# Designed miniproteins, single chains, continued (4): the designs that were tried, part 8

Each design is a single chain, and the fold is of that chain. pLDDT is the mean over its residues in the fold that is shown.

## One batch from the design tools (miniprotein)

Design m12264
Fold by ESMFold2-Fast:
Structure m12264 (fold): chain A 85 residues (1-85)
Amino acid sequence: SKNLELAKEIAVQIARVLSELLKKDDSPEIRAGAQETSVLISKAIQAAAEGNLEKAVEYLREAASHLPEDARKKVEELIAKFEAS
C-alpha cells in the first residue's frame, strides 16, 4: 500500500510536468518523450502494486530522466526523500 501510494504521488508530479511541457511545445520530440515517460510511470505503478519498491523506484528515476533539468532535479529529490524514509 505505502509503495503504491509513493509511486502514484511521484507519477502525478511527473505527469503534471509533462502536461505543462506539452502545452508549451507539442513537437514530435516532446510528444515521444511524454509517451515513453507514460509507459515508465505505468511500469512503476505496476511494480509498486506487486510490492517491488526497488523496481518502482528504478522506473520512476528513468521516467524523471526524460524531464527538463529543473523539473528532473525536483522529481529526483522527491524520489530520494522517499527512499530515505
Scores: mean pLDDT 77

Design m12265
Fold by ESMFold2-Fast:
Structure m12265 (fold): chain A 55 residues (1-55)
Amino acid sequence: SQEEVKELAKKLQELSQQLNDLSNDPNATPEQIAAQQEKLQEQYRKLQEEKKKLE
């Protein structure tokens, strides 16, 4: 639904901001950054799947 697409897009934007914050944190580990990137990729996949349902 349109509401699910909006929620997924919002979460993707929040995860993107968290990744940016980690990238600017001198105490962030490569493992933390990699884990955040994986979360972004998974969320993007879910968004693509939901968008496909609306076509």
Scores: mean pLDDT 81

Design m12266
Fold by ESMFold2-Fast:
Structure m12266 (fold): chain A 67 residues (1-67)
Amino acid sequence: GLAAASELAGREVGVPAEDIRRLAELIRAGRFDEARELARELGKRYGVPAETLLRAAQAAVRLSDQL
């Protein structure tokens, strides 16, 4: 499920699973403007590029049905 996929993606980029899951849920809902804004805020907070966080969240969405 999305929770397990978010844990894997979060570990890979060094960000809490709950924050990756929030981004992934916005992406799944098609709320891309909100996802980009959240990724910028999380990127500033954790010192990770927003693009890296968006890529991790997209990976979590793809993996959610495999886990």
Scores: mean pLDDT 85

Design m12267
Fold by ESMFold2-Fast:
Structure m12267 (fold): chain A 80 residues (1-80)
Amino acid sequence: MALSPRQQEVVRRIVEEMRRALEELLADPSLSREEIEDRLFQRLAELVQRAAEEHGFSREERIAVANRVGSEVVRLLEEA
């Protein structure tokens, strides 16, 4: 699936926010791996929804952005 340049920019910004969120969650020694993953994916859903509303994305475009961000977030978790 080819993302438009605008959708690619949105993905980049959300991934940057997700990386920051992961760093904050990893700094909390009381959180389990599962709790970190749950909170991270909740944050992903919130950020994608806000971006879709802000940019007027169709359902198909929102799904494409969500899938790309989700793939990048999984990669960030694997590296952590």
Scores: mean pLDDT 82

Design m12268
Fold by ESMFold2-Fast:
Structure m12268 (fold): chain A 55 residues (1-55)
Amino acid sequence: MLEEAREAVRKAAELLKDTYSKEDIYKAMVTVAKQLGVSDEEAERIAREVLEELE
């Protein structure tokens, strides 16, 4: 569950990173994680971790 959410978020970020701003990518990642059933706080944490990995 949690690992699957992180993987989906990472894939979404990789698709968007060349076209969209970091702010828009972050919002998209949070949305994807929340759709997979994780809490708002956990979704934000996963989005931040994935965004840092892309740097």
Scores: mean pLDDT 76

Design m12269
Fold by ESMFold2-Fast:
Structure m12269 (fold): chain A 70 residues (1-70)
Amino acid sequence: HMEETFKAGAEAMKESAEAQVRDGRLEDALHGARLGYETAKKYAPVSPAAKEAQKELEETIRRIEDALAA
């Protein structure tokens, strides 16, 4: 239940963020990715899927921040 929700949610948030980055909507992408990261971080101690989602969203946030800094 929770694992499936995190897997689906993380995938959807990553796809949304990647699409927003492609469209040049970096601030929107960063906001969404950060919300997903905070949610995954809260559940990471009790959910392997949340822990993996946290790692993936952290990488996504890093890429968006690099793009904003350029």
Scores: mean pLDDT 76

Design m12270
Fold by ESMFold2-Fast:
Structure m12270 (fold): chain A 71 residues (1-71)
Amino acid sequence: SKKKEEIRKLILRLIGLKLRKIGLEFDLELLKKSDLPEEEKEKKIKELEEEIKRLEEEIKKIEEEIKKLEE
């Protein structure tokens, strides 16, 4: 059914976003352990944290959309 195909597309997108988030969280941990100058490190950490936050918001929206389609 068309509904099952839409759910499948959303699940695949959700998987992609979750993998992207895991990658950024890994990059964040590496950055925190790096020997970069303190000010440069803080700026890059903030940028990664904001990108992670935006991904979390997008993940939540897609999870809510999937839940509505399953009803």
Scores: mean pLDDT 87

Design m12271
Fold by ESMFold2-Fast:
Parts: C-alpha cells; sequence; structure tokens
Structure m12271 (fold): chain A 88 residues (1-88)
C-alpha cells in the first residue's frame, strides 16, 4: 500500500539521519530529517509545489547534511528496496 511504502521511506530517512549524529549538529540533522519527511508527505499528497519548496529550503540551508543523508540512503538502497517491495 502507498501508506506502508511511505512509512518505509520515512523510517529509512530517520535511520539515515540517526547515523549522522556526531558528524553534524543534532539540530541540523533533525531539521534536515523533518524537511525531507514533510517534502515526501507533500509529494505523496500530490502537492508538488510544496514538496519543491521544502526541498529547496533544505538544499539551501542544509546541503551538506542532505548530501550525507543521501549517501546513507544510497548505501542502504538494497535494504530499502526489499522493504518497499514487502510493503506493496
Amino acid sequence: SLAAALAVLKAAIRRAADSLRGEFPDEEVERARDLLIEALEALAAGDLERAEALGREAEENLGEVLEAIDRELLARREEIRAELEAAL
């Protein structure tokens, strides 16, 4: 289901952010995590304009943390894929 797939993606983002604690200030990691989750929720709701705005805010203010989250997500890509397939 879409709801289950969204839960998997949100959990993956939270895990990636948690792995970065100590590499970046906790407040920056939490802000990047929250912006990414809000953007994902907006995208799922069909609000592309809001998703784009949230993504730009995160990139402009938290670009290094976003790149680190992206690297963590990419490193766990196969695990995330398996979880998504199980949720669908």
Scores: mean pLDDT 84

Design m12272
Fold by ESMFold2-Fast:
Structure m12272 (fold): chain A 86 residues (1-86)
Amino acid sequence: MTVTLTVRNATDEQIEQLRELAARYRRKGRDVTLDIDGSTVTLTIGNLTVEEEIGLVLRAIGWELDGADVEIKIEGDETHITVTLK
């Protein structure tokens, strides 16, 4: 399973948190791509377990509960999560 997480309007602290998340999944042997364009971060993680995918979805829901706008789209084995921070 593959998750693409796009975070818009990320602060420097949130960008570092996403870098740490990327490094964690790389250490687990997942296929990880991290792209940072200003305040927009795109993190793509392949070869995820169902539990790891659920964990990323729950993280996005946590941001929504904290006032972010969250869009989740599931297409087969690919999950696209877009988070827009305020």
Scores: mean pLDDT 85

Design m12273
Fold by ESMFold2-Fast:
Structure m12273 (fold): chain A 82 residues (1-82)
Amino acid sequence: SEAEELVRKGREALERGELRKALEYYVKALELDPESREAIRGLEEVARAAAEAGDLELAREAAEALQRLAPERVREEVAAAL
């Protein structure tokens, strides 16, 4: 599916350290499939990596995207696993 392809591209961008590209791919994936646990985990990883790199604006954008796009139930499940 398009959402699965976007998740794959997000992972590739994250592995290359391209955090903003990873954010953009994972956001698009969540817009198509709000229950994508992989996209939710990807956005959380982008937020963590951005914060560790000192890019607090990108970390905030990732956190806000999670709040806006992820269903409460799935978001709570991912948060409990972290």
Scores: mean pLDDT 82

Design m12274
Fold by ESMFold2-Fast:
Structure m12274 (fold): chain A 55 residues (1-55)
Amino acid sequence: MSEKEQQSITLLAQGASDEEVKKVGGEEGLKIAKEWLKKVPSMVKAGREASRQIS
């Protein structure tokens, strides 16, 4: 995986805007980041949201 792709994934995961992600990896980087996050960390994100509801 390229550094630009990895940075795009990290930025999108942190809640950066589409425009900010495009500055790093372009449209391709944004598309890859969205696909990767949808596939891999969705359960982790859901788990964190559930933990927030328990308190």
Scores: mean pLDDT 68

Design m12275
Fold by ESMFold2-Fast:
Structure m12275 (fold): chain A 67 residues (1-67)
Amino acid sequence: GMSDAEELLRRAEELRREAEELRKKAEELKESDPERAKELLLEAEILEGVAALLEGMAELLKRLSSR
C-alpha cells in the first residue's frame, strides 16, 4: 500500500539528512584531518546511494498500488 512507499521515502529522507551532516563534518575536518574527512565523504556517498535505491523502490510500490 501507499504506507509502505511512504515509509521507504521517510527512511530515504533520514539517510539523506545523515549524509548531509557527514558532508558538513567532512568540510570542518578537511584541513585538520583530511583522512577522516575523506572517510566521512565516502560514508555520505554510500548513504546517498542507499537513499536513491529506497526512493526507487517507493516509486515502484506507488505504481503497483495505482494499477
Scores: mean pLDDT 85

Design m12276
Fold by ESMFold2-Fast:
Structure m12276 (fold): chain A 84 residues (1-84)
Amino acid sequence: MSEEEIERAVKNLEELAKTGDGSAVPALALALSSPEERVRLAAARALGELLKQGDTRARPYLERALSDPVEEVRRAAAEALAAA
């Protein structure tokens, strides 16, 4: 994925979090399976924001993100779960 594609994906995930639309959860869950670390980190943060807004459907995906190979992704998931 190009830098532009990664930045666009991250922006799209951030926008989904802002709308608070629970229909975004499946798309964010799919983004957690991305080979791109920045995309997975953005997805974990976006799912965390939805969980804080009351969308409990985000919880099991954040729990899976606790097993991510990248420490920053694991930390984002842990902080989101602790805040909710």
Scores: mean pLDDT 79

Design m12277
Fold by ESMFold2-Fast:
Structure m12277 (fold): chain A 55 residues (1-55)
Amino acid sequence: SPRLQERIKKYEEIKKKYEELLEKNADGDPRTVSLLEKAIKNAEELIKKLKEKLA
């Protein structure tokens, strides 16, 4: 489905932005690091579920 593929791309872009922010904040506030790690994990799980729907 083209709609599912577009959603996957959007979440992959969001994940990449969170990964970049995590690298920038590696030595920063531990709460910010924790929130970014959770956001990345949530994006990964959502991408996985969307890919399973394409299979």
Scores: mean pLDDT 82

Design m12278
Fold by ESMFold2-Fast:
Structure m12278 (fold): chain A 66 residues (1-66)
Amino acid sequence: ADNAVAAGEEAFKAGDLRGALTLYELALKEDPSYARAWANLGRVLEALGRHEEAARYFARAKELEP
C-alpha cells in the first residue's frame, strides 16, 4: 500500500490525475484501512472539480484516522 500511495502522490504532483486515481485505488485494494489513500483520493477529486465526492472521501479518511 505504501508504495502505491507514494506512486499516486508522484502522479498527482505531475498533474496525472487519472494515474493518481488508479494508484490510490490500488493502494485501497491492498489496504482499505489506509486513511492516507482515502485523503489523497479526495484531493485528486477536488482537483477534478468533484468537491462533494472529495468531501465524502475525506470523511472516510477521518473515520479511519480521526
Scores: mean pLDDT 79

Design m12279
Fold by ESMFold2-Fast:
Structure m12279 (fold): chain A 79 residues (1-79)
Amino acid sequence: KTKEAQELLEQAKKLLEQGKKAEENGDYDKALELYTQSAELAGQAALLASEAGDTKLFDEAVQVMQEAYDNKRQIEKKM
């Protein structure tokens, strides 16, 4: 379901941006939670995009998921 995958990806992107803001404010616990949620929703979007055969949407979702995981790992090193 392409529309559902797009909606999940949009939400994942918003959570990723909120996580970046929390990190900038020094709220590392909040940033970790937001990055975790972003990665989870991006993963769901990737799964749905894969099932729909939408390779472009799948690639975008995987990129968001990877960025969220990378940012999460960076915060874990600061804590």
Scores: mean pLDDT 84

Design m12280
Fold by ESMFold2-Fast:
Structure m12280 (fold): chain A 66 residues (1-66)
Amino acid sequence: NEELKKELLKIIGEILSLIGEKFDLELELEKETDEEKIKKIKEKIEEIEKKIEELKKKMKELEKQL
């Protein structure tokens, strides 16, 4: 149980970190006018969103074991 709780907290921490990175990129995107930079920021946001969804799936699986 304690091992599962530690892993769950680790995943939650990773999700929160990624949400913060995504938010910072979204703020940068609002200020950016260069098309090349806009495209790169959007790509990074999409990658972060995919990672968040993967981590959420892992989190749900661990929650079922608690």
Scores: mean pLDDT 84

Design m12281
Fold by ESMFold2-Fast:
Structure m12281 (fold): chain A 108 residues (1-108)
Amino acid sequence: SEAERRERFIARLRGVSDGLKLLARDLGRRAGVPEEEIEEFLKKIDEITEEAIERIRKGEDPKEVIEEMKEKLLKLIEEAPFSEEAKEELKAAVRQVHRHLLAAEDRL
């Protein structure tokens, strides 16, 4: 059903968000970023992800929602207290998960 496909998509969205948070925590700790700043960054990823999930639940087009989520995540990373190398890795991860989510949405 459409509802079951939507729930599977939301589960996938949460999974990619969790993966991005794990990468950000690892990169931040390796770069010596204070734990408080890492946790604030992760909290903002959660806020962006929950906004996207809520919009999808309200029946908005998943393609439009994940495009805006990508843009918000890329802006968040640009302004984050990470090294240029860590930012490049995080931005690459965001672009990769966006492509995977688009492929998943095309199968809905």
Scores: mean pLDDT 86

Design m12282
Fold by ESMFold2-Fast:
Structure m12282 (fold): chain A 116 residues (1-116)
Amino acid sequence: VELVLRDLDEEQRARLRALAEGASTASRAGTVTAFVFEGGAELADELAARLAPVADKPEAERLRLLSEVFEEAARAGLRGVGAVLRFDDRRALVFGAGSPEALREVAERLRELAEK
């Protein structure tokens, strides 16, 4: 399943591309995940850890998990460069937000997709 969040501006897309490139250097497996949150370091690490199993989840559960974590990050005032999940060249989940407000908007959109 391929989900690309189209509401990202060029700066947000550039940040997501940089994040995806960084993740690719860590793992060249068919599935690559990259999640970065900035702000309260302990909470950021906890939220990133909660996203680790997202690649193995069904689509609806994956979207819900991402939505919940992004909403928690936004409520905590964290800044995030986004989340990039790629299974291969044709399957990608791309979510990005450079501010708490943008993280909240991404979370709301993911929730809407999960509630179909």
Scores: mean pLDDT 56

Design m12283
Fold by ESMFold2-Fast:
Structure m12283 (fold): chain A 57 residues (1-57)
Amino acid sequence: LSDRQLGEMHEALGRMADWLGLKELAIKHYEEAIELYEKAGDKEGAERARELLEEVK
């Protein structure tokens, strides 16, 4: 698996956790997704994950 694919996986897990009200878990997954997207050079993925992180209530 590539870092970008792992970032996509963590983004999806973060979205699911947020939907289930598991805010702490959602934050953790989004933070991991940002790190993985940055390692992959995926600037758009990293920015999207940052926006999702900011929207966790």
Scores: mean pLDDT 86

Design m12284
Fold by ESMFold2-Fast:
Structure m12284 (fold): chain A 58 residues (1-58)
Amino acid sequence: GEVEEARRIAEGALAASEISRTSALAALHDLQEYLATVKDPEARRILEEAIERIRERL
């Protein structure tokens, strides 16, 4: 479902953010783009949490 997809995308983005600053910025952009298309509240929460975690690392 959308929640499982959001979780997989978030985990991939978090892993990418650990590689380099450039990868972290790209991951943030991709997560923000995906979040704009998602309506499920739980999926949105997962993506927003991942965005904040990546921002904290920058």
Scores: mean pLDDT 83

Design m12285
Fold by ESMFold2-Fast:
Structure m12285 (fold): chain A 68 residues (1-68)
Amino acid sequence: SAKEDLEKLLEELKKDPRIKATMVGDDTLVAETTLSVEEIVGLALRIIGDYPSLKVEVKGNTLIITIK
């Protein structure tokens, strides 16, 4: 399910010390990062590819990931 996809992504992101990922409500994951612009774009594309049930928005150094 899309919720299980968010939970799997949260655990994946928690492994990188440059990413501070937190759940906001039941359908949104916010990832605050110290990654470069290139690294953030690459991560966003990887998430979209791996989790087609999720949408990704990039706001500066932050990723906002929501269930479609």
Scores: mean pLDDT 85

Design m12286
Fold by ESMFold2-Fast:
Structure m12286 (fold): chain A 82 residues (1-82)
Amino acid sequence: LQEKIDELVEKAAEELRKYVDAPEEERLRALLRATARLAEEAARLLEEENPELAELLRRLAELRREELAAGKLLPETSLQEL
């Protein structure tokens, strides 16, 4: 489980490195997509071991997808929670 989570985190970081020199808005959109995907995949891995945490991660992924769709690049409230 931990190894799979670490693998997902590494893959997300690798994807984000492609955007290091991109404009801020593009970097923030990439971050929202990466974090939404990471949270969703982590929730699947944790579903049997910690269903409560898995549900929270699914809700986080949904929130990040909604923020991206609405054009909200890490709204002020979410930034304070990160």
Scores: mean pLDDT 68

Design m12287
Fold by ESMFold2-Fast:
Structure m12287 (fold): chain A 84 residues (1-84)
Amino acid sequence: ARAAEEIAAGAIRASEAAAAGDAAGFTGAVLDIIGAALEAALAYGYEAGAAAARRGAELAEAAGAGEAGIRAARRVAEGLAAAA
């Protein structure tokens, strides 16, 4: 739950940064998504990290986040699932 909410917040910020043309803000938000997903993966395994990133993307989408942030969270989920 906590990791998915942190990932959702990161995806929302990434989408806002992308819309504003803020490359540094986008990079920071993506690193926050990666960090939250890796914390979940370290605690509960890579599949759990992937599930948290997928859930975070769903929460961000439900909140009206733009595609850039949603895609970043989904790519993190795909990478962690491949590592599992």
Scores: mean pLDDT 86

Design m12288
Fold by ESMFold2-Fast:
Structure m12288 (fold): chain A 56 residues (1-56)
Amino acid sequence: MEEELRREKIKLGVKIADETAEELKTLTDRKKKSEVLAEAHKRLMEEIKKLEEKYK
């Protein structure tokens, strides 16, 4: 059901956000933090696309 896909997207977003937050805690360099955030966002978008393809 579409609701299951939506839940999976939310869980995926929370998981990536949590992993990113943990990584950011270990970094003191603002430039590296910015790069980690950019990579996390790109990965989230790619994973969401893969998830949508799986549900079709």
Scores: mean pLDDT 77

Design m12289
Fold by ESMFold2-Fast:
Structure m12289 (fold): chain A 65 residues (1-65)
Amino acid sequence: DAKIEEAVELAKKILEENKDESIEKQEEIIYEAVRPILETLSDDEADEAVKKILELLEEELESKK
């Protein structure tokens, strides 16, 4: 749980710092940054973290419409 929250918080910070980048580039930067955290999680926990990160990316994309 704490690791999932850490990954999501890091993703949110990257989105805020890279708002001028394409959504695809933001996604790439996020996954590279969170990879070490995801590697310490179980498959189920990693899936939950990725799902939450995708929700953040969808919200960022929606805000640009």
Scores: mean pLDDT 77

Design m12290
Fold by ESMFold2-Fast:
Structure m12290 (fold): chain A 62 residues (1-62)
Amino acid sequence: MKVYAVASKDYTATKPDELSIKKGEVLEILEQVDKDHVKAKNVATGEVGIVPASYLGAAFAH
């Protein structure tokens, strides 16, 4: 079972390992990196990177 979240707002990557996201994009949650950051995959593009958890909406399972 995979866990997904929808981006609640736009985020532009500021570090080389971060992922830029747009509001409304669906992200697969791969792992929690720390309290405030998750490693996620953009379902539409296949891009993987770290995003702030505060930029993601409620998580849901499929």
Scores: mean pLDDT 80

Design m12291
Fold by ESMFold2-Fast:
Structure m12291 (fold): chain A 59 residues (1-59)
Amino acid sequence: GAEEAARRAYEAGLAAGGGALGAASKWGHIQLVEAGMSPEEAARLAAEAARRAAEKGGK
């Protein structure tokens, strides 16, 4: 499902950027949850952001 896809994207971002993308993703996740977003939706958006950053870094 969407949650598993988000988790896989998050893990891929962690692997691609070491701890840096993982830290950024986790930070974004916390911010979204505090803004009133559900933890599941926040994790998905954070994973998408991390993946986008990894793609941009690859040229």
Scores: mean pLDDT 58

Design m12292
Fold by ESMFold2-Fast:
Structure m12292 (fold): chain A 55 residues (1-55)
Amino acid sequence: SAAAAEAVRQALLARGAREVSDEAAAELAAASGAGDTPESAEAALLGMPGGPPPP
């Protein structure tokens, strides 16, 4: 969803990413199973095998 993609994008930017495309955020949200809330997206990213991608 758009909300999950936005939450993932904000989480990546908070971790020091300088640029995050909407497409990359949407793919990460889908791959991680992130929900529509920032908390759900953060938890899903942290729970991914291998951890979240570097910025």
Scores: mean pLDDT 68

Design m12293
Fold by ESMFold2-Fast:
Structure m12293 (fold): chain A 92 residues (1-92)
Amino acid sequence: MEEALQLLLDAIRLAAEEGGTVRVEVEGDTATLTASGLSVESQVALALKAIGANLDGAEVTVEIKGDTVTITAGGLSEEEIELLREEAERRN
């Protein structure tokens, strides 16, 4: 479960490092993160991390279109969602 949060935080960090943008949307225990302006290397790294998280039982999907990565993660706690929102706000 911490792996899903870590993946979302990694996406926020990579977008900030590469001068991209991040958007986070939350419904219940599910967060959808859209990171734009990512390099191909960062896109591949996030996709591989998502595969690893799913193999460990996390509920994560990743979609890559152009320079944009969309990550959907379910099963998040209220505290994890609050931390994710705060981090996304600090990076925008």
Scores: mean pLDDT 79

Design m12294
Fold by ESMFold2-Fast:
Structure m12294 (fold): chain A 69 residues (1-69)
Amino acid sequence: GAAAVAAAKAAADAAIADLMRRGYERIAEKARQGIGDMLEASKASNEAIAAARAKAAEDVAALAAALAA
């Protein structure tokens, strides 16, 4: 269901962040694109979930940047 997709997306985003941190930026970007393609395949519900997740990630990134300053 949609909740399971949201949980899987969150886990994938965390794994991508770890890969980026380790310097595997190109691998992480390719994985991110693959996840994007997967979400597009289940468009209506998954797009809404992806948008909400992206907004939350943006807010977290802004907070992290503020704390680093």
Scores: mean pLDDT 71

Design m12295
Fold by ESMFold2-Fast:
Structure m12295 (fold): chain A 85 residues (1-85)
Amino acid sequence: GEEEIKKLLEEFDKLVAEARKIIDTSNLSDAEKKQYLLQIDILEGMALIAYGVGKLTGDYEFAIEQLKKIIEELKKLIEEIKKKS
């Protein structure tokens, strides 16, 4: 339940830190960096909403499924950034 979602949030936070570091050290244009940072900010907002819904309802199943999808999207974004860097 709540422990599982907290572990997923820890994984998400580590991936966010990795993504930001890759963007910062990349040879991408300033405009491309800003676009990717905006996408990361949106994913962070979505993760917080998913966790909040879980806390409010006491049912973490939906929140866990949503957070797993958000983590998959972030992993895809990181792979895209690495290929363009």
Scores: mean pLDDT 87

Design m12296
Fold by ESMFold2-Fast:
Parts: C-alpha cells; structure tokens; sequence
Structure m12296 (fold): chain A 78 residues (1-78)
C-alpha cells in the first residue's frame, strides 16, 4: 500500500539511504495517485509534476525523497 511504501521511505531517509528513500517515496506517491477519486486526479498529477520539476532543477535524492514523502501524505489525506 501507499502507507507501507511511505513508512519504508521514511525509514530509509532516517537511515541515510537516500537513493532507496527516493525510489520508495516516488513509488508511494504513484500508489497514492492510483487511489485518488477521479475529481482529485488533476491535483495529484500537479503534485507529481512539481516533484519532477525539483529533480530537473537539480535537487538531491534526499530533497526529492523528503518532498515526495510530504506530497504523498497530502494525497492520502484527500
């Protein structure tokens, strides 16, 4: 589930495993998007595009993981 992936991402981030945290956080975010009701999908896509923008702007794996974790929590609260 998105919640399980989010927990794993947070654990990896705490342990300094930034590449794994990045991978898990992005998977959690995509899983959360797949669970959204149709009316929230455009919003969810916008949040994912923001994370992609951070990567293109040169953000570190740690920074991307932190932001993807935050965005995943927001998506799961919709």
Amino acid sequence: SAEELLEEAERALREGRYEEAYRLAKRAMMEALSQLPPEHIPYGIGRILRIIGLELDGASKREVAEEAIRETRELLSL
Scores: mean pLDDT 86

Design m12297
Fold by ESMFold2-Fast:
Structure m12297 (fold): chain A 88 residues (1-88)
Amino acid sequence: MRARELAEQAVEEAEKAAEALKAGDAEKAAELLKKAEELLKEAAELAKDDPEAQEYVREALARMLEILREAVEAASEETIEALEEAAA
């Protein structure tokens, strides 16, 4: 269940990134998105031989994408441009 714990932590970091985007803090959002990506990659590696754990990772990725989609729609265009610059 370690993979599930890491996948849930990745979702939590994505939720924090969404809050940072809505607040206009593009650098903080980029940092949190990087942490979420690293946690999800680690969860995926632990889950590679476990179909049940793979399903949790897939569900976490889907939840992260939905959270980020809503945050991007709510964020200003200027904040999204700043996020793209910070992520480069």
Scores: mean pLDDT 81

Design m12298
Fold by ESMFold2-Fast:
Order: structure tokens, then sequence, then C-alpha cells
Structure m12298 (fold): chain A 60 residues (1-60)
């Protein structure tokens, strides 16, 4: 369960990085918002906040 969420988080962060490198700011922001949701499920509220702030900056 926890390991599965950690793998999901890693894949979403990798997806966000791919979108950033491709110049797809909207795609990167969406991936980061999903990553923040998974981080929150893992109990890492600080990381979830940081990921949401990054998504907000990319969406602007």
Amino acid sequence: KRLELEIELALLLMRAEIYKRAGDREGAAEALREAARVARELGDEERARELLEEAERLAE
C-alpha cells in the first residue's frame, strides 16, 4: 500500500519533469497537482504544499 503510493508519486514527478522539458507547463502543473494528492495520502503535507506551489507557478 505505502510502497505503491511512493511508486505512484515517483512516476508523477517523472511525468511532470518530462512535461517541463517539453515546454508543456499545463501538463506539468496537472502532474504536480496529482503528485501533491499522493504526497498528502502518504502524510507528507509539507511536500504536498510545495508541489502545489510549483504547479501554481507553472500554470501562470
Scores: mean pLDDT 84

Design m12299
Fold by ESMFold2-Fast:
Structure m12299 (fold): chain A 79 residues (1-79)
Amino acid sequence: EAEELIEKGKEYEEKGDYEKAAEHYEKAGEIYREQGKLLEAAEAYEKAGEAYRKAGDLEKALEAEVKAGLLLIQHALGL
């Protein structure tokens, strides 16, 4: 499911629909986080942040970037 959301996000990104791409990457990040896959979750949130920036949604981009950073810290600390 999370991998399918990443693939859908890439499809929307290729079509120039950055808002939908970001939403799919964000959902994938949440699923990976719930599964304890912190590194994959962080990468998904990074992709969401980049896509939100391309869409012009700077608030959502910052929220996704913060989530990615916190997950990387959590992973580094073994939490």
Scores: mean pLDDT 87

Design m12300
Fold by ESMFold2-Fast:
Structure m12300 (fold): chain A 76 residues (1-76)
Amino acid sequence: MSEEELEADILVALGNMYYQIGLLLAEKGDYEEAIESLEKAIELYKEALKLRPDDEVAKENLKKAEEALKEVKEKL
């Protein structure tokens, strides 16, 4: 594993954590905090995709995070 591959793996893992936190906060009605967590997830997935553009899992998770962010913003 190169440092670039390790960095991409860490970015995806962190993105997944923030995505799950964002969903949990949205379920609790903490919409402002949910938005912040989902925006962090989106940023992390985008950085991972700069390192690995063909990461289908990261692409799919990015789309899900962007969709979740849109839905949460509509509730605010």
Scores: mean pLDDT 87

Design m12301
Fold by ESMFold2-Fast:
Structure m12301 (fold): chain A 94 residues (1-94)
Amino acid sequence: MVTLDDLLLTDDILEKMRMYMQLLVGDGSDENIERAFKTLDVDGDGVISAAELRRVAEEVFGLTPSDEEIAEFIALADEDGDGKIDLAEFRKFL
């Protein structure tokens, strides 16, 4: 389980974003993954865009990622290279 102490010890903003996503998902159950995904998918279009990820990082996580860091984070989860994260990619990434 990711703890607040782990987040405080991490200087890498991409790792902090990943840890915050894992905290949002909790135990990794399908219900928690779907709830976390819906929280990130503000438009309800079934995908998480770079703009939605940046908004959540700034408004929910209190992080200030660069455009490059957002792109790198998406690239870690985006297996299809479409620049967006769908529910299947999100589930597999976590």
Scores: mean pLDDT 71

